# Designed miniproteins, single chains, continued (3): the designs that were tried, part 1

Every score and structure here is a prediction.

Each design is a single chain, and the fold is of that chain. pLDDT is the mean over its residues in the fold that is shown.

## One batch from the design tools (miniprotein)

Design m8001
Fold by ESMFold2-Fast:
Structure m8001 (fold): chain A 114 residues (1-114)
Amino acid sequence: DKETLQRIIGLEQEAIELAQKAKEAVEKKDYEKARELLGKIAQIQREIAELVSQIKDEEVQKQLNELLSEAFRQLNNAHNALDKKDYETAIEHLEKLIETEQKALEIAKKALEK
């Protein structure tokens, strides 16, 4: 699991950075860039899902799958809010996405220390 967890950690760090940049893009009214960044986060979430499926620690796999499901929901909600031009709601969902990704990062880091 160590190599798989290290890869998940790297992808979660990238996802957090992209979500922060997406929030900044919405605040700057650069909605095209925000949508581009949401697409990149969706790709990273798919890669994390594949890696999480390879984790042998059942409890760690379960916790990361629950957070990944929440991250998918927050990303979808942010995208839907952008489509409706509800930019305040889009920012709220991006903030929740960042929080969810940070929780996943901490679980992966803690699992790596076992």
Scores: mean pLDDT 90

Design m8002
Fold by ESMFold2-Fast:
Structure m8002 (fold): chain A 78 residues (1-78)
Amino acid sequence: GIEELKEALGEEEVKKLEEAVKNKDWETVEELYKKFLQKVYKLSEEEADKLLEAWRNQTDEVQAEAQPLVDKLEERAA
C-alpha cells in the first residue's frame, strides 16, 4: 500500500504519486511506480518498462478475461 511506497521511495515521491492520481496524470503515476518496481524488486529499467507495457498492451483475449476484475477495482477506486 501507500506505506510500502513511503518506505521504498520516501515521503516526497509518495506525495507526487498521490497528486498525480488525483489529477489523473497516469504518465507520472507510471513513472513513480516504475521507480518503486526498480527499488523494491531490483528490476532493471528495461524490465520495469516491459512489465508496465505488458499490462497496457495485453491481447484482447487476456484483457477480456481480466476486465471483470479491473472493473471491480475501478469501482472501488471511484
Scores: mean pLDDT 64

Design m8003
Fold by ESMFold2-Fast:
Structure m8003 (fold): chain A 99 residues (1-99)
Amino acid sequence: MIEEKIKKADELAERGAVTPQQFEDWAKKEDNPVLKQHYLKLADKMSEDLSYTIAFAVESAILLQGSPVLPDAEVVEKARKRAEEVMKKVKEKREEKEK
């Protein structure tokens, strides 16, 4: 049961078929602590993908700025931190290889 969900999540993450935010949403709704932690781990791993993390952060910020319904500062802050972490890692990698 849980192993099937873990395998499915790994496959979706590897293909980029779902967003880090979707994994975080699934983690919030999941009662099983092992599966919950696995979803969060996949979200963190995917947030290291540059193109995806930047697009996700921009899109999330736009949606939240346009929405009068819920001032979710935590979601905005998460999107910002993800983009910054990804940019930092790219800068470090670039400095190592392109010195």
Scores: mean pLDDT 66

Design m8004
Fold by ESMFold2-Fast:
Structure m8004 (fold): chain A 65 residues (1-65)
Amino acid sequence: MVEKIVIEVPGSASNEEMKQKALETAKELGLEVASEVETSDTSATLFAYDAKKKLITGILVKKKP
């Protein structure tokens, strides 16, 4: 089972800022990072393992349109 978390950032955010936001979100939620952060010009995606729920959580950081 996969849970999905979506976070919006300003259109001015850099790729590095989106990557850091994804990693910080995983840390705040107590998730174990399971993948490298995949970045594009408009989004960053991270998969993290939730040991308490025994499932993979997808974290998507995206720029506002």
Scores: mean pLDDT 78

Design m8005
Fold by ESMFold2-Fast:
Structure m8005 (fold): chain A 57 residues (1-57)
Amino acid sequence: METTTFTVEIVDEEDRVIGTLRVTLDADGNVLEVEIERALDEEGRRFAEEVIERMRG
């Protein structure tokens, strides 16, 4: 199966980029791997971790 890796920007309510995720999907669109590539601060990292939990769940 082919996998696709791409970067997703996480923005807050003010359209400020608070983090970026590296996401790997399989051919069926299932999330295989998600990593926090960058986080603006501790709150951005925490928010990114919540997004990852939702994507994996």
Scores: mean pLDDT 75

Design m8006
Fold by ESMFold2-Fast:
Structure m8006 (fold): chain A 100 residues (1-100)
Amino acid sequence: TPSVEEILAEFESGLAEVEAMAAAGAPRSDVFAALQRIMARVFEAAKAIEDPEEFEELMERVIELLRERAARSTDSWLRAVLEHHVRELELFREARLREM
């Protein structure tokens, strides 16, 4: 199982690829599908974490990365999609921490 640092490195690399696809004018469906794939990997990894502190570290850093990418995005559609995923992660974080 990958470490939190390995998950974060892969996620950051994946976000850079999503941004590059959008900048290159890739279809929005392809950009969204790429983002959904990296988000699915984060959710899968997060669900495997049983330690609340390790879970919070992963969630906080993923949310921070998404917020940073949304804030700097000049593509209004991509910004809205990234902001939507921040909200989804915040809800997931709260629900899971309540069960841990």
Scores: mean pLDDT 87

Design m8007
Fold by ESMFold2-Fast:
Structure m8007 (fold): chain A 74 residues (1-74)
Amino acid sequence: MMSLEEIIERLKEIAETESEEKFQEKASELMREYLEKYGDTPEVRAIEDAVVYMITSGDIEAFKERLERILKEA
């Protein structure tokens, strides 16, 4: 099963390799699967906030930093 670490690594990969349009599509799908599997946790909410930030800012480095912080605090 996909762990918090695995979802964070996949989100970072998508942000670095895909276009903004593809990032929104793939990140939304990945988050839906994770939410369905693990439920609405503080970690999931923090990741959703980071994804929204990435979609609105396009700042890949700040997005990655936010994800690393979530992983460290979990």
Scores: mean pLDDT 78

Design m8008
Fold by ESMFold2-Fast:
Structure m8008 (fold): chain A 67 residues (1-67)
Amino acid sequence: SSPAHNQGVTALNTGNRAKSQGDLRTAATQYRTAAGHYLRSGDSPEQVRQAIDAGKTAQDLEEEIAK
């Protein structure tokens, strides 16, 4: 795995932990960070899917924070 992929996994895990603790702002930031790292790690269908999923999760949390 590339360093970018490993950074994406770390950000995703941090986001999941923050979300479980009710820290939606940190979770949104970390999921968006994970999406960016996955996009940089390569063009594999799996990494693109992970980036899209993380980005959508970040968007949903950002919308929840804004309400």
Scores: mean pLDDT 77

Design m8009
Fold by ESMFold2-Fast:
Order: C-alpha cells, then structure tokens, then sequence
Structure m8009 (fold): chain A 84 residues (1-84)
C-alpha cells in the first residue's frame, strides 16, 4: 500500500515538473488541461493494475505508467510549440 502511495507521489512530482516546463514554453491552458486529464487517467489505470498484480510485476507497471506520462508530455510540448 505505502509503496503504491510513494509511486503516486513520485508520478505527481514528474507531472508538476512537466507542467512547469510547459508553462515556461508558453503552453496554452488547453494543452495544460489535456495533460492533467491524461495524467489522471494514467494514474487511475496504474493503481488498478497494481491492486491486482503480484509484487514481481510492480516494476513493469511503474515503467508503463512512466512511459505513458513521458509520451503525454512529449505530445503536449509538441502541441504547445505548434499553437504557441
């Protein structure tokens, strides 16, 4: 339980840093809001998977969630650059 909460906290910190980077690059509010919605979906799915998975699969679930977040951030940055 606590390990899942620590991962959730870490994922939120990564999100917050990504949002700061997006704002620094002049991302519009729509792009910020979309990334926040994608983050909520990624976190919910990861938590559901962790609840039913054995501990041996936790690392894979963590990595998948991080990869999804990285993709969402990359897409948000590309969209912000196109939209200004």
Amino acid sequence: MEKIEEFEKFLKQVRDKALEALRARGAPDDVIAELQRRFDEILKEAKEKLEKAPESEYNKIFQEAMDRLATAVREALARAEALR
Scores: mean pLDDT 80

Design m8010
Fold by ESMFold2-Fast:
Structure m8010 (fold): chain A 61 residues (1-61)
Amino acid sequence: SHMEEERELNRLLTEIYQAAYDGDDARAAALLAELRERFQDPGLVALAEQIRASAVARAKA
């Protein structure tokens, strides 16, 4: 359902942020791959990549 897809998307984006913030590059990459496979949406992939980059930048501050 649409609500289940939104919950799963929010879970993946949150976990990508947390993994990237913690410096767990392998986990962040695996979660991003899961998002690509599940949604097959270039816009959502771009959003997830921006979230990953923002988490890395914030961790370095």
Scores: mean pLDDT 85

Design m8011
Fold by ESMFold2-Fast:
Structure m8011 (fold): chain A 103 residues (1-103)
Amino acid sequence: DELLDKIIELVREGKKEEARKLIKEYANTSSAKVPAYPTFAPFLALLRQTEGVPEELLEKVRKYALAPEDKLINIASFDLLQKLVERKEWEAALLVLEVIDEQ
């Protein structure tokens, strides 16, 4: 995924504002939304079993895992978050959660 690799590169270079623009562009590729709690609850369980996950990331994910039943999130943003976590790109994953918070 060329866009994923570019987001990672920009975050590693400290170019967070440019990375945020690409993250928002990625989110805008889909209008589909999913309920937060059933999406984030199994994701939080996976993160709790993963070595090296920052506590800040666990706290932000826990917020969505405990969200009200009517809370929806953008599916493309969640897909991007999962891919970054798979690659252990914690700084970029935190930035994606900030974008999800703004939606």
Scores: mean pLDDT 83

Design m8012
Fold by ESMFold2-Fast:
Structure m8012 (fold): chain A 88 residues (1-88)
Amino acid sequence: MPLSDDEIIEGMRLITQGVLNVILDRASKVASPEQLAQLKALSAQLVDARTALTRAVLEGAPQSTIDALRAQVAALSAQIDALVAQSR
């Protein structure tokens, strides 16, 4: 019996948001206002990109679409990691 696609998507979104909330809370104590604003914007984009990737996988999207979304998630994650490293 298949799990609900909506339940899987919500679960993945909750995990991603939870991790980002911990990063944002810690960053709020040390980052500049400009860095914090950029980190919040990138975090929102990462949540949206991961949600789109999860949906594409569940809906059986073409491999090219899945690969493009994976590349987008990787690029956003790298930007967040670089910004966090600069704020340490």
Scores: mean pLDDT 78

Design m8013
Fold by ESMFold2-Fast:
Structure m8013 (fold): chain A 86 residues (1-86)
Amino acid sequence: EIEKILEELREYIEKNASEEEKELIERGRADGAPEDTIIVQIALLLGLREGDEKVLDLVIEYHLLVSGTDKREEIRERIRQLQEEL
């Protein structure tokens, strides 16, 4: 369920985001980005920073549900590339 994943990601952001990261959320809203996209992207950044595999798995599950396809391997590879860039 997409809504349940988004609720868990929002809770994670509330507990772990810095003031600077909360400002990134506000900028995303000002730029007209969809709320779900903002939440998922910020949760991804936090999960990568903390090495939180549970949060990264929730991000993967969200993308699988919204894409309607079994692209788990492609999504995981993109996340791996982001980890290498950090």
Scores: mean pLDDT 75

Design m8014
Fold by ESMFold2-Fast:
Structure m8014 (fold): chain A 87 residues (1-87)
Amino acid sequence: SLKEQALALLEEAKAAVEAGDFERAERLLVRLVSQLGVTEAALLASQTLSDKAREKGLTPFELRQKDPEAYKEAMLEGIEKAKALLE
């Protein structure tokens, strides 16, 4: 099903984030939209990351450079919110 495919991509993105492979995680989240059309979940993950960076006065790019652990936590939070939306 579409839901099962989307959840599988989110689990793969989570594993990539946990491994520190942020580029791979970003590509997997893009595929959630480009290949599956699951835009709302992808937007929720992106918005969560943007909100967490904004709390520190940073962009997501700046957060990744200056505080990669906080960036990792923000990406994981966004992915978990996206998964919860689809469940």
Scores: mean pLDDT 87

Design m8015
Fold by ESMFold2-Fast:
Structure m8015 (fold): chain A 75 residues (1-75)
Amino acid sequence: MEVEKLKKELEEAKNEFDRLSQEMGERVARVGREGTPEEYAEAGGKAVDALSDMQNRIDELEKKYKEAEEKKKKS
């Protein structure tokens, strides 16, 4: 059923976001310690872009999950 598939995809996407957030956070922190201010700004910008893209995917999956769950409840 679509609800179960969307729930699994949403959980997987959230797990990916957590992993990506940790990796990007560690990278930005490392560049902040070892790199230049310009490198730090670039690393931060890339992290924001990547996390924003992933958050948009999660938001879309949450909308689809809620819609599918509502349809299932009415059926």
Scores: mean pLDDT 81

Design m8016
Fold by ESMFold2-Fast:
Structure m8016 (fold): chain A 89 residues (1-89)
Amino acid sequence: SAAELAQIEALAKEAEELFRRATRAVGEGDLATAERYIEQLREIARQARELAERSKDPAVKAKAERTAEGIETAARQAEELLARGRAAL
């Protein structure tokens, strides 16, 4: 449905903002804040996967699955940056 597609778009935008905030926090040495944003990224990915599993609309399902995969990749990249930040301490 249009409402489900709008939900996926909102989750994708929220994830983009969280990823930017997490990477900025790592750059500033605020590793605790970065960890919290990464946890929020994982939660948004979970919500996208739940929508993919729940929806019977093929377009919604496919877009939600791709969105979840993208957010999970972003979370892994942010985790790598956080690990490097911790190693630099």
Scores: mean pLDDT 88

Design m8017
Fold by ESMFold2-Fast:
Structure m8017 (fold): chain A 68 residues (1-68)
Amino acid sequence: SPLLEELERLIAAERDPALRTLLRVARHEYKLALQEGKPLTIKLQNGSPAEQALADRVAALYAEHLAA
């Protein structure tokens, strides 16, 4: 999956533990959304602007994947 490949790249490049945790949770939620037809929901760890920006990016990637 292109989104899973992008998420793995983002996880490998991320140095902030909270942002890395958000990405790992997003990867898990994405797999569940695909397997069980559930909507994608990304929970923030601390609600920082950096987390919100990253969550928005992951949501955009998910929307692009569904459009493909």
Scores: mean pLDDT 75

Design m8018
Fold by ESMFold2-Fast:
Structure m8018 (fold): chain A 78 residues (1-78)
Amino acid sequence: AAAQEELNRAVIETVNKAMEAADKGDRETAERYIREGAERVRQKALAMPGVTPEQADEIARRVEEAARLVVDETLAKN
């Protein structure tokens, strides 16, 4: 389904952009990409049939938490 593919793409893009910035040591840019990506994920989740605003917020929050963990781990290695 197109909506699920868009959601998956938004999640992957969020993590990849944040990790790329973190790999360069740029925490500020990584945090910005996490915030922007979480908003995109929230909007894509809301576009899915049967997803409530509360569920979309929870999905976005979990993606933000996961991306933050990846950023913190990447920065710790550098």
Scores: mean pLDDT 84

Design m8019
Fold by ESMFold2-Fast:
Order: structure tokens, then C-alpha cells, then sequence
Structure m8019 (fold): chain A 92 residues (1-92)
């Protein structure tokens, strides 16, 4: 695994942890918890954006069509997960 692949995977994992924490805070329903949830969702979105940029770089640098397809599939997943959080944040 390349350093960029590992970094992107770590960013994805970190974003997932922030999302889980934000979901919990949102569930508490207090104004203070909702504001903390919003900040955690924004931080998770930023990590998804960084992971997308790294994966797009991997797509450009790879000569292996199977690896390119794998990176493109991961970008699709990252964009979908990001869009879900952006929609949730807009409703809060």
C-alpha cells in the first residue's frame, strides 16, 4: 500500500469517527450538543474533502486500470458520504 493510499484510508476512518460522535451529540437534542455536532460534521466533511483530493491524485498517477477503478469507486463513496453529511448539516 502506498503512503497516499494509507493517508486517504486514515482520513476516511477519522471522518467516520467524527460522524459517529456528531450523530451521538445530535441525538442528545440540547442546543449546546447540536452546535458541537455541527462542528464535528464540518470537520468530517473537511476530512472527506482531503481524502477525495488524495484519491484523485492516485487516479492521475496510476497506470494500472484495476487500481484506477478501485480509486474511482472510493472517490464515489467519499462523495456520497460527504453529501449525506452536508444534507444533514443543512437541516440542523
Amino acid sequence: MSELERKAANLYTAAGILKAGADFLESLGTPEAIEQAKEAYRSAIDLYNEAIKLEEKLVKETTDPEKRQHYENFIKKLKADKAELEARLAEL
Scores: mean pLDDT 89

Design m8020
Fold by ESMFold2-Fast:
Structure m8020 (fold): chain A 64 residues (1-64)
Amino acid sequence: EFPEAPLEKVREIAKKNRNPDVGEEAVDRMLETAIKENSLEDFLKVAERNGDERAVEKAKEILK
């Protein structure tokens, strides 16, 4: 991955992860990527948009 793509990658994963039933594993993977690429705020927005409450909570805890 490169600096121009991480944000789009989070969005693409979120689009595939439109179902809250995807699981914690996928959420953790997306979250790790967002943290490393400094796109945690965008990750939070797409998680809220998809109704993924677990992802929202994890992102907010890190973002404070």
Scores: mean pLDDT 61

Design m8021
Fold by ESMFold2-Fast:
Structure m8021 (fold): chain A 97 residues (1-97)
Amino acid sequence: SAQDELIALLEETKKKVLELMRENKASEDVIEEVERQFDALIARAPELTPEQLRNAVAELGRVVVSLLEEEGMKDLAEEVRKVFDETLARIDAIAAA
């Protein structure tokens, strides 16, 4: 189903973001916070409409990018922003199919 594809995409996005953060030596506390926010969104994803899910992913991306910018990790923040932008485009494609 489209919902199963969207949940799989969120899991893929979580893995990509966490791997980028670990490779770039982000603090353990920030990595754990980001992982918790992804897990909370994934857990409630079955209850959300595609529009609500898209908005929630966009908000999560903004929060994660801001956290990384506050830590002075501007290059990592830009790479993570790209991952979220690609994920949002893929959500739009799945929802349109």
Scores: mean pLDDT 88

Design m8022
Fold by ESMFold2-Fast:
Structure m8022 (fold): chain A 88 residues (1-88)
Amino acid sequence: MAETVRKLGENLLAAKTQEERDIYLALIEIAVAIAKTHAGSLPPEEAAREFREMAEILRETSEKLRQKGFTDEAEQLEAIARDLEAAV
């Protein structure tokens, strides 16, 4: 899922309309929810690695969104990253 989240983040950063940004934000949330569900089937070490990689991608995307002036979207991705970091 980390690769899927990366690609969705790239599409979010390239989005030209608020409607497109909202769609990619929703898709990122869905991808993270799927990853959390699937994590129950992974060894704890693998789940932790996947969550860390996704959180890092989301933080990097959030920083780039903030640089572009999309503060609300950046805060939403930071919240998702914090939730992933808090998951044991």
Scores: mean pLDDT 85

Design m8023
Fold by ESMFold2-Fast:
Structure m8023 (fold): chain A 72 residues (1-72)
Amino acid sequence: DDDELISKAQALLNTPVGKISEKTGIPRTLISMHKEVIKDLLDKGDLDGLRDFVSTSSTLQKLLDAAVELSK
């Protein structure tokens, strides 16, 4: 469901880098790079690119899961 994928990506963009880093142990610089790529893909409406990035990046999957958990 593209709407669910977009919702998770927006949750990541709306969650502060520091909170995600604290929850996941992933470096802030790496989180910032992933957020910039996600923002660019969403701004372009590139849902195929977004799906490919999620499927190929275990780091991105962890970031999306952490952002969703932090939004509870």
Scores: mean pLDDT 84

Design m8024
Fold by ESMFold2-Fast:
Structure m8024 (fold): chain A 64 residues (1-64)
Amino acid sequence: SMELEEKLEEAERRGVLAATRGDWAGLAEALQEMIEAYEEANAPQEVIDRLRASLARAEAGEAI
């Protein structure tokens, strides 16, 4: 849906900004929102798994 696409774009922008600033907490928050949106859209499991791996690294304070 258009609303889901806008939500994904907004979360992605926040994630990129957070990553650029080294704001791992903000990046983790954005990744969680993206995972929720992709699960709602029935995205391929591989995409969701990749985002969850990125989330785990962000929560550990590691570059993704």
Scores: mean pLDDT 80

Design m8025
Fold by ESMFold2-Fast:
Structure m8025 (fold): chain A 74 residues (1-74)
Amino acid sequence: SVEEAVEAFVKLDLGKVAEILATSTDPEAVRIARAAALLNAGKKLTPEEAQLILEHTDDPEVKERVRELTEGLP
C-alpha cells in the first residue's frame, strides 16, 4: 500500500522497500519505494515523488527531510 511504502521510506527500511518493489502492483507505492531505494544510492527526490510522499505524511520532521532531499526544478 502507499502508506506502507511511505513508512518504509521514513524508516529507510531497505528490506521492506525491496519487498514492495518485488510484490506491489500499486504504481504509487512502487514509485515511493523506488524513490527510497534511489535516495539510499545517493539520488534526490523529484518534485513529483516529494509531493506524493507529502500527501501521505503529517510528520513535520519527515516533511522537512523530504524538502531537503528534493531536486530543484530543471
Scores: mean pLDDT 76

Design m8026
Fold by ESMFold2-Fast:
Structure m8026 (fold): chain A 93 residues (1-93)
Amino acid sequence: MELSDEEFKENAKEGARQTLADLDALEADARAAGIDDPALFALIDEAKAKLQWLIENIDKLSVKEIEERLKEIQELLREIGRRYAAARAALAA
C-alpha cells in the first residue's frame, strides 16, 4: 500500500532525526579517536544543518522537494563515510 503524503513526511522526519543522532555519535567517536580532519567536520556540520532545516520545514515541502533534499543529504553522508573510514584507517596504521 502506498503511503499518504502525511505518512511519507512523518517517516522522512523520523529518519532525518535518526540520521542526525547517528551523525552526533559519529562526530563524538571521531573526536574521541583523535581524528583531526577539518574537512570531515565541516561536512558533518553541513549535513546536520541540512537535516535540522528539513525536520523544521518538512510539513511545508512537497514529497518531490523532500526527496531532492534527502538525495543531497545522502551524497554528503557518503562523503562523510568515506572520509571517516580513511581517517580511521590512517590512525590504525
Scores: mean pLDDT 85

Design m8027
Fold by ESMFold2-Fast:
Structure m8027 (fold): chain A 65 residues (1-65)
Amino acid sequence: MVSAETALNILAVAANFEGVDVKIEIEGDKVTVTLSPSDAEKAEAFKKQVEELAKSAGLKIEIRE
């Protein structure tokens, strides 16, 4: 089940991580997040927050670097 609200929440999380560039794509019930490798430590923290958000929403998520 697609949730545009969840995608907006992920974007809000990304905006809180300055120096981490992200691209979000939605296909059906799956969200794909692509990270630019500008800050690996912040990228890992961002991944954890996004994975928790997706699990709470019941969505499948894939994170790429």
Scores: mean pLDDT 68

Design m8028
Fold by ESMFold2-Fast:
Structure m8028 (fold): chain A 74 residues (1-74)
Amino acid sequence: MLSVTQVTALELRGVGLVVQAQLMIKQNAPKSQIKKVLDEGNKVADELEKNGLTKTASQIKKQLDELQDQLNKQ
């Protein structure tokens, strides 16, 4: 079970990974590098969900899914 500090750190990590992936897609970074960031973001979202932050996890997952769809269309 995560502490409040660990939860806050995961939330910030999740948001940061979404922003990083958005920037990488906009800059046409290599698909392999973008996939690594998206995979890490999904792991963070899964950890948030396991700790009861279902709403935050769902929002992060939705954003990551939209970015994955954009990547697949390139």
Scores: mean pLDDT 82

Design m8029
Fold by ESMFold2-Fast:
Structure m8029 (fold): chain A 117 residues (1-117)
Amino acid sequence: SDAEIEAILNDPLKAIAWANFLSGERLSNDYVLTPEEIEAIRNFLRLAASLGLDLSLPPGVIFLEILERGSLDQLKELARIMLSVTKDPERRKLLEEAIKAKSKEEARELLLEMLKL
């Protein structure tokens, strides 16, 4: 629900954990999230909720469940969300390739490779 998403965003430690996961960065607990980072977390959690996923699970677990249950269009949306907060050139390249993927299997493999970086 929107209330559950806002509760996660209003918890600084949970919000930082989400920002770290989506960007691949190692942000400190004192880091102040940008409006862009907050919107990326909100959009990710809305995508997860649309698939009926438990939003209390760790970010990486929810991500893997989206890769298993999501459609190609949902995996492309996931890649766009992550690209909006990703600075690393190698991660950005994999995310841009995932957005252009012709099959769910192609998008899934690119998103899994991005996780290894």
Scores: mean pLDDT 89

Design m8030
Fold by ESMFold2-Fast:
Structure m8030 (fold): chain A 88 residues (1-88)
Amino acid sequence: MSREEVFEEAERTLKAMKYGFLAGEAVYQGKLDEAEKIIREAAKELGSVDDVRLLKGFAILSARLAGATPEQIAFLEEVADKVAEEVA
């Protein structure tokens, strides 16, 4: 792995984390349409299944730490998995 490749991977990881946290917070606040929009727009920017899966992980972690319900977590999983299929 070159130094440039490390920086590119770090930048994509930070974007996935940022969008994941925003989507998780939106779901915790009951803003389900907003959370789906965040995930879909992030998927367009990131452009890979692995990055969408990374975003899913951060979104679920953020929502769980905030005290999201099982139903809110399930919504995040379903939307992220659907979007990952669309990117694949």
Scores: mean pLDDT 83

Design m8031
Fold by ESMFold2-Fast:
Structure m8031 (fold): chain A 82 residues (1-82)
Amino acid sequence: MSPRELHRKRMYELFKEMVEKEYSKEEILEKLRELAKEVREETGDERLYQSLENLIAYLGTLSEELARKFLEAEVRAAEEDE
């Protein structure tokens, strides 16, 4: 599995967990920051790291309800690609 395919799988699993466990906006942002740090340390992929930082910034502008709906939509999109 390529590092980017592994990251995509990790993102899907993380988003699914966040939705199923009803994470707060702060918990969502904290988990994404943790993932961004791990991605940078494991892969050194600065573009992937910047993509995660951009996602964190975007979700930070949303209300908790909208952030949750965004995660639900991403999970559904990933499941429909099967």
Scores: mean pLDDT 79

Design m8032
Fold by ESMFold2-Fast:
Structure m8032 (fold): chain A 61 residues (1-61)
Amino acid sequence: MEEAIEKAAKALGVSPEEVRKRLIEGTLTDEEIEKIAKALGVSPDAVRRLIEAYRKLAEEK
């Protein structure tokens, strides 16, 4: 997960902390999701599933 966040941050040109914040807030655009998918070597649908999983984990204790 951390390595995926670092790769996403590099792909978007932002800090890893900004990526984590935007994952929790659900503010990533379709274009940004496509860039992350390419950086991770997965489909955009897989990135959307990861975002949903991350948001659930962040909201659960």
Scores: mean pLDDT 76

Design m8033
Fold by ESMFold2-Fast:
Structure m8033 (fold): chain A 92 residues (1-92)
Amino acid sequence: MLAKLAGELAAEAGRLAAQKGNKEAVILGTAAAIRGIGAVFMSEQGYSEKESGRDAKAGGELAKEAGKLSTEEAKKLGEIGAKLGEEAEKKG
């Protein structure tokens, strides 16, 4: 459940960054959204919180970087997604 939530936040953060940023923000935000969606899919398919959380953390970090080139909202949401993904990865 935690990894799924983290993945959803990373995907939304990536989407927001891609909508308002420069070309680099679009590329990074799109990559973040793909990783976040992947983490949600893995969680729904019964992958461990550790495996799903790793992808959610990676997506959140990408969304945070995209947000720096786009909006504070996307940056903060990416930071939250990355933190929750890291917690899910540590929890197993």
Scores: mean pLDDT 85

Design m8034
Fold by ESMFold2-Fast:
Structure m8034 (fold): chain A 98 residues (1-98)
Amino acid sequence: KLKVTITVEVKLPDGFEISVGSVEDAEEEMTVKVTLPAEVLEILSAEGNGLISVEAKGRTVTITFKGPTKAGEVREIKIKVLTKDGEYEITVRAVARE
């Protein structure tokens, strides 16, 4: 089965960045959930290759995208959300392993 490395980078309102990685099996639709320290008030922007949907509920942002279909294929998705603590930028990068 094709393996996908998923990296989630969260840029905080103060400019600090947090990065988390995981390895998953490639699926037709893949979902990443990001829990922020403050409730999401609005999704300001959502863009990326293969992006299907972005949902915000409470502190959790759920990002659904089309999984990579071949080795070396990359998905990069950028989401900007407004919270009571300010704007957070979420970058999801999914890379199919060769």
Scores: mean pLDDT 83

Design m8035
Fold by ESMFold2-Fast:
Structure m8035 (fold): chain A 96 residues (1-96)
Amino acid sequence: DEKELKEAKKKLESPDPKVRSEAVKKLGDIAMNSKDEKVRKEAADELIKALEDPDPVVKKEAAVSLGRVGSFVGTEEDEELRRISGELLRAWFDSI
């Protein structure tokens, strides 16, 4: 649902890292379960942006969500998800 994507994007603008972390989890679910390719790509793009979040918990959640998305859709055939795998390693390093 495009409405859920818009609501999650709005929550990412919250000053509260807990709210942003919940939005990241929702974006992961949208990226895995949406039948609309455009909605899935937009959700994945927002997850990539969340890897740059100043809060380490939000960054970790974004990395976990992107890993789940990659596992679900077969990253070996998707250049965008292959690029995201590199961002996952960077986010993991920055979170330690």
Scores: mean pLDDT 71

